Designed miniproteins, single chains, continued (2). Designs and how they scored, part 48

Each design is a single chain, and the fold is of that chain. pLDDT is the mean over its residues in the fold that is shown.

## One batch from the design tools (miniprotein)

Design m5634
Fold by ESMFold2-Fast:
Structure m5634 (fold): chain A 76 residues (1-76)
Amino acid sequence: ELQAILDAIAQAILAGDREALAAYADQLTALVYEKGASQEELEEIARYLEPAIREALLKKYGSEEALQAALEAARA
């Protein structure tokens, strides 16, 4: 199920498990490719994962200000 893979990816992101994240991301990519997902479906997947990514980054950087500074530096 798509939802189960998305939940597994979110958990891997929150745990900082890069190997599990890569494996589940590959499964999601294969499923999306086989299913022929629309642009809207891809955007929904991205929106679903955004809170988990943000939470993991906040845990890593320890504050909202530090996270924002790191994101700005990465864009430069």
Scores: mean pLDDT 72

Design m5635
Fold by ESMFold2-Fast:
Structure m5635 (fold): chain A 63 residues (1-63)
Amino acid sequence: LEEELKKLKEEFEKALNKRVDEIGQITRDATRKILELEEKGVPVEEISKLADEAYRRIDEIRS
């Protein structure tokens, strides 16, 4: 029983860390792309769409 609980905890921590890493990657990629688009003078409307999509992806992972 105690060993069983330890395995469940390890699996939970591994799954949680994977989600954290995924969120981190999405955040970094989105930030980099937004800065690139701003430098190129892309309309704010297009940049907002990209930001909204990144936020939606993060929200899905956190749900």
Scores: mean pLDDT 78

Design m5636
Fold by ESMFold2-Fast:
Structure m5636 (fold): chain A 62 residues (1-62)
Amino acid sequence: MSPEEFRRQVEDGVRTLVDQATQQAQKIGGQEGQQLLEQARREADEMRRQGDEGARSLEEES
């Protein structure tokens, strides 16, 4: 697996996560929906950070 391909998979995962959370927040609404979105964005940031670390490890092995 290339580092580039791995980064794309992480970004696709993040995009799906945020999109699903946005749809769920829209259905819930109000303060609870807002908190769900904030949690999803935090999870997205963590996924991207871990993805960057993983991609760097792959770059060193390539």
Scores: mean pLDDT 79

Design m5637
Fold by ESMFold2-Fast:
Structure m5637 (fold): chain A 86 residues (1-86)
Amino acid sequence: EVQQVLEQLDQLALETGEAFRARDEEAALALLDQLGALADRHISKSELIRQAVLRFLDEVIQAADHYDLERVRARAEELRARVLAA
């Protein structure tokens, strides 16, 4: 169900925000890997999920820039490009 995936994205967003506040780059990268797996399973089936993933990645890129987490920003930019190409 689309709604269940959107709820999973909301949970990932909460956890990612916590990782950024803690400046835990490894935790943030692991959460982006989970986001990537979720995107790979669902974006081809739902434009709503695709748009939600893109919004999440835009927010992650902004937060990574603010917290100076360059590896996280690079990973998020990679994922964003893949989602846009799909």
Scores: mean pLDDT 86

Design m5638
Fold by ESMFold2-Fast:
Structure m5638 (fold): chain A 83 residues (1-83)
Amino acid sequence: VEELLEELRELALANGLEDAAELAEKIREAVRAKDWRKAAVLLTALALQLIGAYLDGKLDEEAYKELSAKLSEVMRAIDEEAE
């Protein structure tokens, strides 16, 4: 999941979403600490930031779809690790 979080962070930065990139880093820290509750809260916050950026016109549809797909991959990997 660490590689997926780094890819997500890089995609967020490429789209000018510094706060989203910071959340991806915090999620990585929570996963390393096995703090699954914190990871879940931060993932929700990141998802809300992405839709907010899209609605505000900061992300086009293509960038939003790419970031959302990567976030879904991260969520799946964390669920598999958290079992």
Scores: mean pLDDT 82

Design m5639
Fold by ESMFold2-Fast:
Structure m5639 (fold): chain A 61 residues (1-61)
Amino acid sequence: SSKALVYTVESDEETIESIAKKFGIPLSKLNELIEANLIRDPNALKTGQKLDIPLSLLAPK
């Protein structure tokens, strides 16, 4: 049982907000996603960077 989904950033134009929107994560939980990945600058993601998306932020239903 994995505790997180691993997502690979597809473009340097992607942000934590845009990735959260792809997975249906509400903006109120963006800080939880940032904290889980120890992200210093959520607007400076790199193409090919791997992010852990906690399953608790994803609704199983």
Scores: mean pLDDT 74

Design m5640
Fold by ESMFold2-Fast:
Structure m5640 (fold): chain A 100 residues (1-100)
Amino acid sequence: SMEEVLEKTIENLEEYIKMAKEAKENKASEQEIQRLRILISAGLTLQAMLFYLEAPGTEISEKVVDLLQETSLIINDPKASLDEIIEALEETKEKLEEIK
């Protein structure tokens, strides 16, 4: 169901936030941060695709897909700091929880 995909997306966002915070705490290298940007961006893109497949053409699906795509673009910016990545992920999670 769309609700199950939404719950899984929120769980994945929580894990991405944790990974980004751990990278910051451990003073991750630029290469490690770039790998994290790729991993999170790819994950968000896949989740957007799953929403599109589960409930195509619904207002909720469109809002979630647009939000995940926008967040993915922010994270995929090679100039995005870990703080900016964490902030974008936390804001996205909050918005998804409001939809749930």
Scores: mean pLDDT 86

Design m5641
Fold by ESMFold2-Fast:
Structure m5641 (fold): chain A 64 residues (1-64)
Amino acid sequence: ARSPADLWEEILRKGHISTPEGEEEVRAGLEAEAALIAQGASPSDIAAQVSKIVGLLIREVARK
């Protein structure tokens, strides 16, 4: 339901990611998720990509 852009703005607003490298990696992950959805990928492939994004977010939060 939420677009990758909306999710990205939410993350930036909360200040959980402040490094340019971390921002780029999370943005790329969200774009990859959107591409999988557009391609009609399986729910398990989409879930795997979401799991990767969550891992990136945990890593960025742990740096703070």
Scores: mean pLDDT 70

Design m5642
Fold by ESMFold2-Fast:
Structure m5642 (fold): chain A 68 residues (1-68)
Amino acid sequence: GVVITVETKDGKTATLEVLEVKGDELTVRLLSGPPITLSSGKVLKPGEEATVKIEDLKKDLKVLSVEN
């Protein structure tokens, strides 16, 4: 899948894998980095998956790079 390197609002770097894109939602897996608190209040830990709104993800995370 597509791998995205992101920066959190607290200045930490994390790597996410995009598993699925459906409309305005992404299913992502945290590959590496610190646990990420999502806009839903769910904490995404390394190895875990979550479905998030693309709009919410863009508000919480800065995309640094995208790898195919």
Scores: mean pLDDT 80

Design m5643
Fold by ESMFold2-Fast:
Formats: C-alpha cells, sequence, structure tokens
Structure m5643 (fold): chain A 109 residues (1-109)
C-alpha cells in the first residue's frame, strides 16, 4: 500500500539520519534500486521521495523545489529538477545528508 511504502521510506530516512544506511538495509526495505546506483545516490532518491510523501506537494510544482531547496541548503540551480536535486544530494557531505534526513523526519510528525 501507499502507507506501507511511506513507512518504509521513513525507516530508510531514519537510517540516513543515524548514519546507519547500508545496501543490506535498503534490500530488506525493498528500496534497493540496483548495484549500478551508488549508496549516496540511493540515499538522495529516498530523501526526495520521502519529502514528497510527507509534504504532499505535487511533483514538478515550483513550491516543491523552493521549499526542498531551502530545507536542504541548495541553490536554485541545484534544486531546479529531480535530476539536479539527486545529483546535489548525492554529492553532499554525509553530515549534511544526515541533517536533512532529520529535518524530513521532523516534518513527518
Amino acid sequence: SDEEYRQRLLEAVRLIAEGKLTRESLKALGLDYGDDVSLERQAARILVEAYRAVTNIPPGFPLFYDRFGALAGLSEEQAKSEVSLINALAAMPPEERRRLAKKILDLAE
């Protein structure tokens, strides 16, 4: 169900926030998208999808990029598309991704 998928996303976000995300944990959650995708890129994709799930802001809506970009500390150029967001989040230091994950969890309350 959509709710079960949302809960699995939030569990992965919690693991990111705790610095405990592994390929094995992603496989257990059914969120591993393949060996060709780096762990950093998997974390980036999870953070984007979790933010959509907790805010209910439609994909491609300018408000999504403005709010997510601000929350993540990204420039307008970095936040302008899903590809740009994933690239920026994957290149982000692990400590910054952990802080962003915690902010997303706070929004999920």
Scores: mean pLDDT 83

Design m5644
Fold by ESMFold2-Fast:
Structure m5644 (fold): chain A 66 residues (1-66)
Amino acid sequence: AQATADEIKETLLELGMEEAEAEAVAAQVKAHLEAGDRQAALDVINEALKKAGVEQGAALTAPEAA
């Protein structure tokens, strides 16, 4: 994966997500990526960004770009 869990955490924090929640999301993404489950990792990222008020299209672009 091009995006890292740390980068995802920073993005979520910048979007106004609570630090504890952003850390939990980043941890889930990291676990899925380490397990080779990239699709589950992307789903978690998408749900988190959507919850933070980001449009789904932008959410998909941000993690893939990194």
Scores: mean pLDDT 69

Design m5645
Fold by ESMFold2-Fast:
Structure m5645 (fold): chain A 68 residues (1-68)
Amino acid sequence: SMEEKMNEIVTEKSKEAESKLDKESVEELDRRLLGAYLRSLRDNQSLEEFEKEVEKIMKETLEKAKKK
């Protein structure tokens, strides 16, 4: 299902972040990813639109962590 694929993407990105970022940055990423997931379900977004939003969130989180 779409929900299973979305959950798999979130889990994969969270694990990647854990290897690269501190706990605070991972927690921020997880909150943002949850927000994107809920918005995608509410607005009936495509999997491709969700993946694009997730990649944007990941990039922004990595850039923000470097500035701390």
Scores: mean pLDDT 80

Design m5646
Fold by ESMFold2-Fast:
Formats: C-alpha cells, structure tokens, sequence
Structure m5646 (fold): chain A 84 residues (1-84)
C-alpha cells in the first residue's frame, strides 16, 4: 500500500538524519504530498518541484542535510509508486 511505502521512507529517513518530532512531522507531510501527486499521475520532475517548494517554505526549520535527505526520500518514494 502507499501508506506502507510512506512509512518505510520515513523510517529510512530517520536512520540517515537526526530529526526532532517537529521535523519528522514536516518530513511526513512532504512525503504524503509527494505520494498524492505521484498517484495523480504527475511526473517525477513535477512532484520534485513541488517538494522543493515545500522544503523552501520550511528552510528556517530544517538543515541543508535534512532537506537533501527528504528530497532523496521523496524521489525514491515517487519512483516506487510509478513502478507499481
């Protein structure tokens, strides 16, 4: 299921970068949005553009390393959804 893919992406993300509960909630909302757009048939490039806009909105709350890790997690999630 898509929820299982999101949960797995979040678990892998948490092991790669340290996240507070608030930062984890931000990452979850971004990955949920990415999954929704991918399921609607948006391309990898279109979904990543939207993810980058969300990351920019949260730029004062996330480190560069956290932003890069979230973007990479989103890319993998989108590719998994598109391959289903």
Amino acid sequence: SVQELIDRALEELRKRVNLTDAEYAIARSILQKAATLALRGKSLEEVLEEVEKMLDYYSNLLTDEQREAILEAARRLIEEIHSS
Scores: mean pLDDT 88

Design m5647
Fold by ESMFold2-Fast:
Structure m5647 (fold): chain A 99 residues (1-99)
Amino acid sequence: MAKEVVEEVIEHLKELAEKYLASPDPATQQTGEYLLKLAEQLKKAVEIHGAEEVYRILEREAQERLGVEKLSKEEVLEVVFELLDEAAELLKERIDSLR
């Protein structure tokens, strides 16, 4: 269960990265490269700390985002996807502002 959610998050990051890397915009492409590195770091964190520990961190972030103490794993997944999509856009904006 925890492993499946974490694997879905890693897959989402890879798909998001591929979408960003396909853009002709340099800031968007650079954002895609950082998203790939983040996916690799999450995979490494699972290898070092275990899927349950990584899931606990993701669950806490999702709970803080919605201001609730209990979320289903499906709800955690949806909130984490939204947080990652927002973080990617903010990173892109920051990279673009440094030009």
Scores: mean pLDDT 83

Design m5648
Fold by ESMFold2-Fast:
Order: C-alpha cells, then structure tokens, then sequence
Structure m5648 (fold): chain A 114 residues (1-114)
C-alpha cells in the first residue's frame, strides 16, 4: 500500500509540475488496489519522467532522486523518514516551489546514500 501511495503521489506532483495545473489520477480506492495497480503506477511515473526530461530535466532528476531515497529509507526500516520526505517533496511541488523541491531531493539522496 505505501508503494502505491508514493508512486501515485509522485506521478501527480510530476505531472502538475510539468503542466502547471492540478492533476487527478483515476485509480481504484486503496482497499481495492492490487500489486498490478502498483506496477502500473510505477510504469506511469517512468513515462512522466521521460517527458519531464525534455521539458524540465531538473525536476525529472529531483523526482527520480526522491523515489530512490524513499525506497532506500524503506529498505533501512525508516518508514517515518520516507513518509516525511514524500510529504515535504509533494507539498513543495504542489505549491510551485520547484527550486525548494530540487534542493530537498539533492540533499536527501546524498544523505541516504552515505
């Protein structure tokens, strides 16, 4: 469930950043989500990131770095830090603070890879 929440949220934030408008994803309720739905969300994120690399490569790198940092934090057993990073990054993108979002991503991936 957490994986679906993170990838769907990152897809929404990335599409909002690329288009300058709110994005709503038509996904089933969380109680009905399957592993297949999670995989579809991941695939959609990769497609959005590929488009962002052409229009806004810095945001595309930031989204990819945050995704990697969240996955590494979860592997280390620090789900609380992963949830905090997701919440902060998503909030910055939704507010249009793209510089803050990029800086957060760069700082967190460096910290987590140590």
Amino acid sequence: MWEYQYYVGLVMAAEAAATGRPVTLDYPPLSEMTEEDVEEARKRLDEVLKQLEKTNPEIARAVRSVREAIELLREKGDGAAADELYTEFFSLLQRGDFKGAIELAEKKIEEVKK
Scores: mean pLDDT 70

Design m5649
Fold by ESMFold2-Fast:
Structure m5649 (fold): chain A 63 residues (1-63)
Amino acid sequence: GLADDIQTLLSLPQSSRVPLVVKALQEADNEESRNKAKSYLEALQKAEPQNAAEINAALEAAA
């Protein structure tokens, strides 16, 4: 589920998390995949506030 996926994401090196999810959002071809990627970015924004500007830019680009 989403919580398990977030836990898996948080097990990756910190430098790899945001780029991976941003790429997933950019490559998403349906609403479900886009919403899932946005949920991951929102979770990362809370976990990694130092990356908030990059995450916000990715969310704005997807709006």
Scores: mean pLDDT 73

Design m5650
Fold by ESMFold2-Fast:
Structure m5650 (fold): chain A 92 residues (1-92)
Amino acid sequence: TEIEELSAEELAAATPAFAAHMAALLAKLRALIPTLSPEELAALAARLDQAVEELRAAAAYARSLGVDELAAVLEAAAAELAALRAEVRARL
């Protein structure tokens, strides 16, 4: 993820913006899921699986730099996306 190209100071400063962006993305995905076809839901499930792994890797990297607040935000986002993936699969 692009997060690996930022310094610890830049990551710490960007944490509130990342949190707000993730919250907005999650709200948009929750609104979108009921409108999707089974084919679109299957594609979304695959993308969510990838996104969860990427966010967990990004959280581990942030934690290795001591940016624990960002790591917590990314871990929370990964958990929310994993829950959405379960909801998507339940709709298939």
Scores: mean pLDDT 81

Design m5651
Fold by ESMFold2-Fast:
Structure m5651 (fold): chain A 100 residues (1-100)
Amino acid sequence: SLVVLFVERKWEELQKELGLEKPIDVTDPEGFRKLVELLRQKVPPEEVLKALRMILNTYDALTPEQAARDLGVSVETLEKLRPVLQEEIDRLEAEVAKRK
């Protein structure tokens, strides 16, 4: 499942399953947005929203240092990615609300 690979942060396997010719840098805010958009093309918005919320909730339960280590990034990079993750959640929440 693409959602399981995303939630487990198996970025290499996820990108392979998505059939990407060039890998996306998921530690770059623009790259992360592109990955979410590709998931939305193959996965219902409700499932993408659930996956993003699971990642955010996991990182909110960890220290900044633990969360950064989990992603393989610096704490500074994680702090830049957190707002992007929240923005994508907010966008999907608005989309899901319109589909009711």
Scores: mean pLDDT 77

Design m5652
Fold by ESMFold2-Fast:
Structure m5652 (fold): chain A 66 residues (1-66)
Amino acid sequence: SAAEGLRNGAAAGAAGNATAAGAGSWDQFKHGLADERDARAAWEAAVAGDAAGASTYALNAFKSAE
């Protein structure tokens, strides 16, 4: 599925992006973002052209769903 593809791709990409962006930005996504909201936000961000946000949201949803 698209959501599963985003989660799997985001797992590697967002880990690097989170390190580059720093703990602050990663904490912001975790603080106030729920698992299903993160998955939905990833799709909405992708549609809006925010590829980095989509990747980060997808990874966050994946981690939360663990």
Scores: mean pLDDT 52

Design m5653
Fold by ESMFold2-Fast:
Structure m5653 (fold): chain A 81 residues (1-81)
Amino acid sequence: MTDEEIEDALATLEAELPQLEALVDQTTDKALLQRILQSIQDTLGQLEQLKKETNNEAIIARIDALEARLQALMAKIEAKL
């Protein structure tokens, strides 16, 4: 995967993340929260794989920031379950 393809994937995730965060804040549906939690875990695995495919420090820092946001969102979901 090229750095440009990684940046495009990260931009898509960054654009979608506020909507996902809002959904988690608004929902009390435990089945939906469990599905979101699984999706976040899968996404974190993909981000770790992308970090192995680049040596660009700016892209790595961007992935690290997204991983931190996703981990915070997982903690919020787990607190609601």
Scores: mean pLDDT 86

Design m5654
Fold by ESMFold2-Fast:
Structure m5654 (fold): chain A 86 residues (1-86)
Amino acid sequence: SEIEELTEETKRLLEELIRLVEEMLAHPERADELWARAQGLAARIDELIRKINDIASPEEMEKFMKELSPLIARYQELAAELFRQR
C-alpha cells in the first residue's frame, strides 16, 4: 500500500540520518560538511510524516508512529549531542 511504502521510505531516511549524525559525532572535523545533508534528510522525513498523517487512518498512524518511535528517539538523542558540540 502507499502507506506501507511511505513508512518504509521514512524508516530508511531516518536510519540514514542517524548514521550521518553518528558519523558527524565520530568525526567532528567533517560535521560542517555533513550538516547541510543532515538538514536536507530531516526536512524530507518531516514531509513524509506530514503526508502519511494526511492519508492514514488513526490505526495506521498509530502503527506508523510505533515503528518510528525508537528511531526518532535515537535521532533526537544524537542531535542533542551534536548541537552540544557546535
Scores: mean pLDDT 84

Design m5655
Fold by ESMFold2-Fast:
Structure m5655 (fold): chain A 95 residues (1-95)
Amino acid sequence: MELRERMKELAEKIFELADKIPNPDLQAELKREVQRLLEAIDKNDLEGAVEAATGVLGVLYRAIVETKNPELQKEIEKLADEVHRLRQELVRELS
């Protein structure tokens, strides 16, 4: 799967995850960062995509700390790992 397609698929998974986050401020912030990521991908803005992915990771890490649901924690951790790996790919493309 091409990097762009993988990023779009991951963004959709994160949008679905956002609806499971009990904190409405974190939910809104996550959706905003994911939308920013999708826009950067569509514009072929690799620097913007790295910045947005960093924003997504920040919100996901905060959600892990705040959630008391162990199944949701595992789901967030899995998506955070996927975002981190794709962010590393984007950083390499900028070099």
Scores: mean pLDDT 82

Design m5656
Fold by ESMFold2-Fast:
Order: sequence, then C-alpha cells, then structure tokens
Structure m5656 (fold): chain A 106 residues (1-106)
Amino acid sequence: SAEEKQRLQKAIELLKKKLEELKNKKLSIHELEDIIMNILEEAQLSSEVRLEILKKTAVLLGKKYNIELPEEISGDELLLVLLEMGSISAEDLLNAFIDVLEELLK
C-alpha cells in the first residue's frame, strides 16, 4: 500500500542517517540490535513487515559471510544467531537493512 511504502521510505532515511552517524564507531551486538529495532519502531512498520525485513536481512548477511542459517527459526532469531556467530560490522548490517528495504519498495 502507499502508506506501507511511505513507512519503508522513512525507515530507509533513518537507517542512512544512522549509518553516517555510526561511521568509525565500534558497537556491541546488543547496541546494534537496539538501534535497528528502534528505527523499525519509529518508522511504524507492522510486525509482519518487520519480521520479513529481519528474515531477509539475516539471509542476505548469511550469504555474504558464508554462514549457514537454520531453516525452521524465526526472522528475529535468525538475525540474532547470525550476529552471535559472525563478526558483522555496523556498516555491513545497516547497508544490508537498507538493501532489503529498497528491494521491498520495488
């Protein structure tokens, strides 16, 4: 819907701003998770859309870092497992979320 596209665009804008602010900063996994979850909440994305974004982001990062992900785990759990198993940078994580959101706008 048009409203969902506007919310996705807002999330992209917030993520791009955060990416610029976090350039050259070292963050913990839990700080990164909090930042992402706060942005998705601020953009007012539905729970279903948030879970799809988390799942697609986890799959994208898993492919990039050559990490095998469990098939029968939820999207939020997949991302957490990926972050715990991989040394994923804040820049790579935020760029992966932006890529997923931009693909959903097509």
Scores: mean pLDDT 76

Design m5657
Fold by ESMFold2-Fast:
Parts: sequence; C-alpha cells; structure tokens
Structure m5657 (fold): chain A 119 residues (1-119)
Amino acid sequence: MSPFLQEMVREARRWLERHPGRISRAERREAAREVKERLKAFLAEQYPEMSDEAKEHLASRYLLLMLLSIASYSRGALMYYTGVSRTEIDALLEDGILRRNADGRLSLAKPTPITLALS
C-alpha cells in the first residue's frame, strides 16, 4: 500500500474515533464521498493513462477495503458509503476477500495488503 493510502486509512480511523455514534448516516456518506474523490485524484495523478471508469471502480473498491480495515459493516452500509454494487460485494465474498461475521457484518477475510486485493 502506498504511503499516501496508509495515511488516508490512519486519518479515517482517527475521524471515526472522534465521532463514535455522533454522526448521521448521511454525514458519514458525505465523509466517505470526500475520501473517494481524494482517491480518484490520487489515481488520476499516478495513473493518467487509466480510463475514468477504471479510476471510479478502483476508488470505490479501495474505499470499501479501507473502511473494512478499520471496522465491520453491513452489506447495505458498504453499498451506501462506497457506491459498490451488491454483485461486486457478493463477488468479493465468493473470492474470499471478504467474510461474513457471526453478527452478519462483513469484514476482511485476512489482513491482506490492500494492493493485493486491488490486483
């Protein structure tokens, strides 16, 4: 994982620690959207040859993995915050990248480097 992406994960974790239960779902979605736009800008700078569709898809997938690196989420919450489709989440579950916890929430199956999950 790049130093920039590691710092974004650290910032997101600090943001959650400062706002436990105080923020509405809509405000959390707005914060997630801001992080996604920063990820898209990073991808545009590092990979200028990449299509806008591919950058959008990778930014959404990276945001999903970043959120799951700091907490467990329901499928609906992940879809709401990241814009990733149900079909994409189901594919990540089938591929063993994600797992369903006993409480029905989703988490990373293993603490895999995010770069490997994006490849």
Scores: mean pLDDT 72

Design m5658
Fold by ESMFold2-Fast:
Structure m5658 (fold): chain A 57 residues (1-57)
Amino acid sequence: TELSERLGEIIARYRAGELSEEQTFERLKEVFLEAGYSEEEATRMARVVLTRLRQEA
């Protein structure tokens, strides 16, 4: 699937309690790396997404 669909799947699984914060971060980072972002960019983007998800809880 496309980047947006993969991100949505990971986020949905995190919200359902199927993934821990650590697992969610690693999955998000992996998706961004696969999409062609650098390790630094992927790490930053994954952290931002996870932070927003934690603040919504």
Scores: mean pLDDT 82

Design m5659
Fold by ESMFold2-Fast:
Structure m5659 (fold): chain A 117 residues (1-117)
Amino acid sequence: SSIFNRIDKYKELLEKYGEEYVEKLAEELASKGTPEDFVEAAYGYIALAIHYSEQGNYEKAREYLVRAAELLRRALELGDKSPETLELARLVAHMLRIMGRQPEADRLLALVDEVEA
């Protein structure tokens, strides 16, 4: 599946069930500890980051993007080398850079480059 289609699915869940539902779902997925669950949780946090950015709450948007980046880093470190996960990590790094979180963006991109080597 396209990463943008999966982001849109989590945005639809957010619109239908609210912020608390998506936050709890992402937290539960992250707690399961598999690479697949970390990536799914990252999609939830990305949808929340976009939502808060659209509301002008850039502090909350940055917080959720940092959480997404941490989960994607953990998935990559556990051996997830899928093209979709690498593309999602690059998207999150790009968003972090736009939001002024250059160190977190650079760390994630360095890991992506290492995994592709």
Scores: mean pLDDT 89

Design m5660
Fold by ESMFold2-Fast:
Structure m5660 (fold): chain A 106 residues (1-106)
Amino acid sequence: MDELAEAMAIALEQVDPFEAKAFRARYLAKQGKYDEALKIVDEMLKENPDSADVYALKAVVYLLQGKEEEAEKWAQKAREIDPNNKDYEIAKAVLEGNYEEAFKIN
């Protein structure tokens, strides 16, 4: 149980509502609540249709769900908007157990 994570989400929502939604989507996906996470991401895409960060977030949710081909599709969209966005590459390296590579991407 992560009381600190919920407190951080509430605090972030008061300062940056976009980052608060992104945090909640990531948290839900890590708990296996992929449909709830994707709902938040799709709402964010409607508000920010050209955001590389939101496309990368969608890719990460699909990656956590085990849908690697779909994850790569959304990751490619994020890279087309911002080639410097590394959110998906970092998440994939961590999930593949390549902890050392994940720290070299930043």
Scores: mean pLDDT 75

Design m5661
Fold by ESMFold2-Fast:
Structure m5661 (fold): chain A 100 residues (1-100)
Amino acid sequence: SAAAEELRALLERIQELLQRLLETGDRADAVGLLDEARRFLAFMRREGAPEALIREVEAALATLEDALRNDAPVSVIAARARELYEKIGRAAAVLLERLR
């Protein structure tokens, strides 16, 4: 489906940004990850994802935003980005099962 293709493309961009952040420590990749995670959150709401999963992604996203806003060390930003990616992966698994 078009929605499944959109979800896969979104996950690929998120994974690439996380990988670059973990390899280079580039803060710009963390900002890019935040933007793509916001698109994923909008996708979750549009597709009717469970509220509990939406709240988990929102909380992890807010935690990464706070780390970036407070100019946290790259190690902290990377840890928050990994946490966000784990929550996104959990939600994506549920959504991919619905989108065949």
Scores: mean pLDDT 88

Design m5662
Fold by ESMFold2-Fast:
Structure m5662 (fold): chain A 58 residues (1-58)
Amino acid sequence: MSREEAIEKMVEKLKKEGIDKSKEEVKRMMDNAEKLGISREEFVNSEDPTRDGMRKLL
């Protein structure tokens, strides 16, 4: 998955959850996830972005 595709998909997921984040903020979240050993695909394709793991990245 490309970096731009991952950012777009995450922005859409967060909007559905009522979280308004800019593309730059989502990019920063993804960079932090990668530092924690979470792949780009895992970051975007997490089954529920409202669950514990994703909330800890916000």
Scores: mean pLDDT 67

Design m5663
Fold by ESMFold2-Fast:
Structure m5663 (fold): chain A 98 residues (1-98)
Amino acid sequence: EAAKLAAEAIRAALQGDLEKAKKLAEQAAKQVGDRLTQQGKPELGELMEKGLTRALTMAVELVAQGDLETAAEGLRTLLEEFPNPALEAALEVVEEAL
């Protein structure tokens, strides 16, 4: 679910719809945060939502600017450090566009 929203965010950025891309990125991050809150970890949920919002927003901004190489490198670096299905889905769409 969060992975699907992250993928849709990158696709919106590729189409030049940065406003839609940012909203989808925020929704993806919120879904991860909400799940952790439902599991009784609201502080971790808030931290993960903020971290993923920053990561995905940076990726959609780079993609919208046409800087696919930097977006892919950034996502690969973050994914290696913090494995996450939303970051993986975002990277997959960026790599398909390369």
Scores: mean pLDDT 85

Design m5664
Fold by ESMFold2-Fast:
Structure m5664 (fold): chain A 80 residues (1-80)
Amino acid sequence: VSLEEEQKVLLEAAKIAIEKLKEKGIDPSKLSEEEIINTEAFQEAAEEVKELLKKNGIEVPKDEEEFKKMMALAVKAVMK
């Protein structure tokens, strides 16, 4: 997978997390990364995101905490 394709998949993954948060009435732009990680909506989105990454041949970190932090950062970056 090229770097550009990886960035595109990460952007789609972040959008999935943002959509799940908004469906629950949560504005991710107003939350810290830690607050985002602690939402039930984000935890549900994290599982969907892992499947998307695996389907696109991107290796998912085995450390759940590192993965969640990475995704929360991506969500915050997209919301700029």
Scores: mean pLDDT 76

Design m5665
Fold by ESMFold2-Fast:
Structure m5665 (fold): chain A 73 residues (1-73)
Amino acid sequence: MSLTPEQKAQLEAKLQQYQALLEQARATVPQEQVEKLQTDFLTRVQTLIKNGASVDEILAVIEESIAEIQAAI
């Protein structure tokens, strides 16, 4: 799949936001809950990649995962 420079930058920015929030959650949220959130995220992303999903679909999953982590903090 060919990414535009804008799509690549947006994906990188969202992934960076997700990682920063996940690290914050690891400090305040029980480890088992953080592991569940991370596993659910990875499973969803892997399924989308396997099925040839669009960048917009991957971005939506990252945004949903960010919201789930924010709700857990």
Scores: mean pLDDT 81

Design m5666
Fold by ESMFold2-Fast:
Structure m5666 (fold): chain A 113 residues (1-113)
Amino acid sequence: SEREELRAFTAELFARVAEALLRDPGVPNRDELAALFRELAELIAAEDFEAAKEAVRNSSLPEEIKELLIELIKAVEEADREKAAEVLRQLAVLVPSQLVSDLLLEAAERVEA
């Protein structure tokens, strides 16, 4: 289903973001951020969207990034591919990692296709 495909894709994306964060020198607290994105990948794969949103709220991420991640999780829960792609593009502009930004932009294009 569209929801299952978007959910599985987003879980894989969050796992790849965690790996990219660990490989990007100069990202502060990259180990903690990578652990967060691995947790988000597992929670999204388990369809535990409420726990995923709470993990984001309780994180040390900037508020604007938290709001966009929560909107992305909601879009995945609702199977709203257009909204998911829009939020991914907005996140790509805000993240301080070029590797993560590139992954988010590629993900937005694949979700829209």
Scores: mean pLDDT 88

Design m5667
Fold by ESMFold2-Fast:
Structure m5667 (fold): chain A 62 residues (1-62)
Amino acid sequence: MEVVTLDVGGGEIGEALERMAIGIFRATHPDAEISEEVGADGTVTTTIKTDDETYLIKRKAG
């Protein structure tokens, strides 16, 4: 199982990039499990699980 981490930064641009990535992934991998967690430091981590791989998208909450 390979884990790929994508850090999109913070603010409006980071939020927009995260939404675009999630939208593209949903369109191309409709069977993927998508979950979001907010850390105590304000970091938002979106986990996208497919059969073989896990993707982590990280941003700072605005």
Scores: mean pLDDT 75

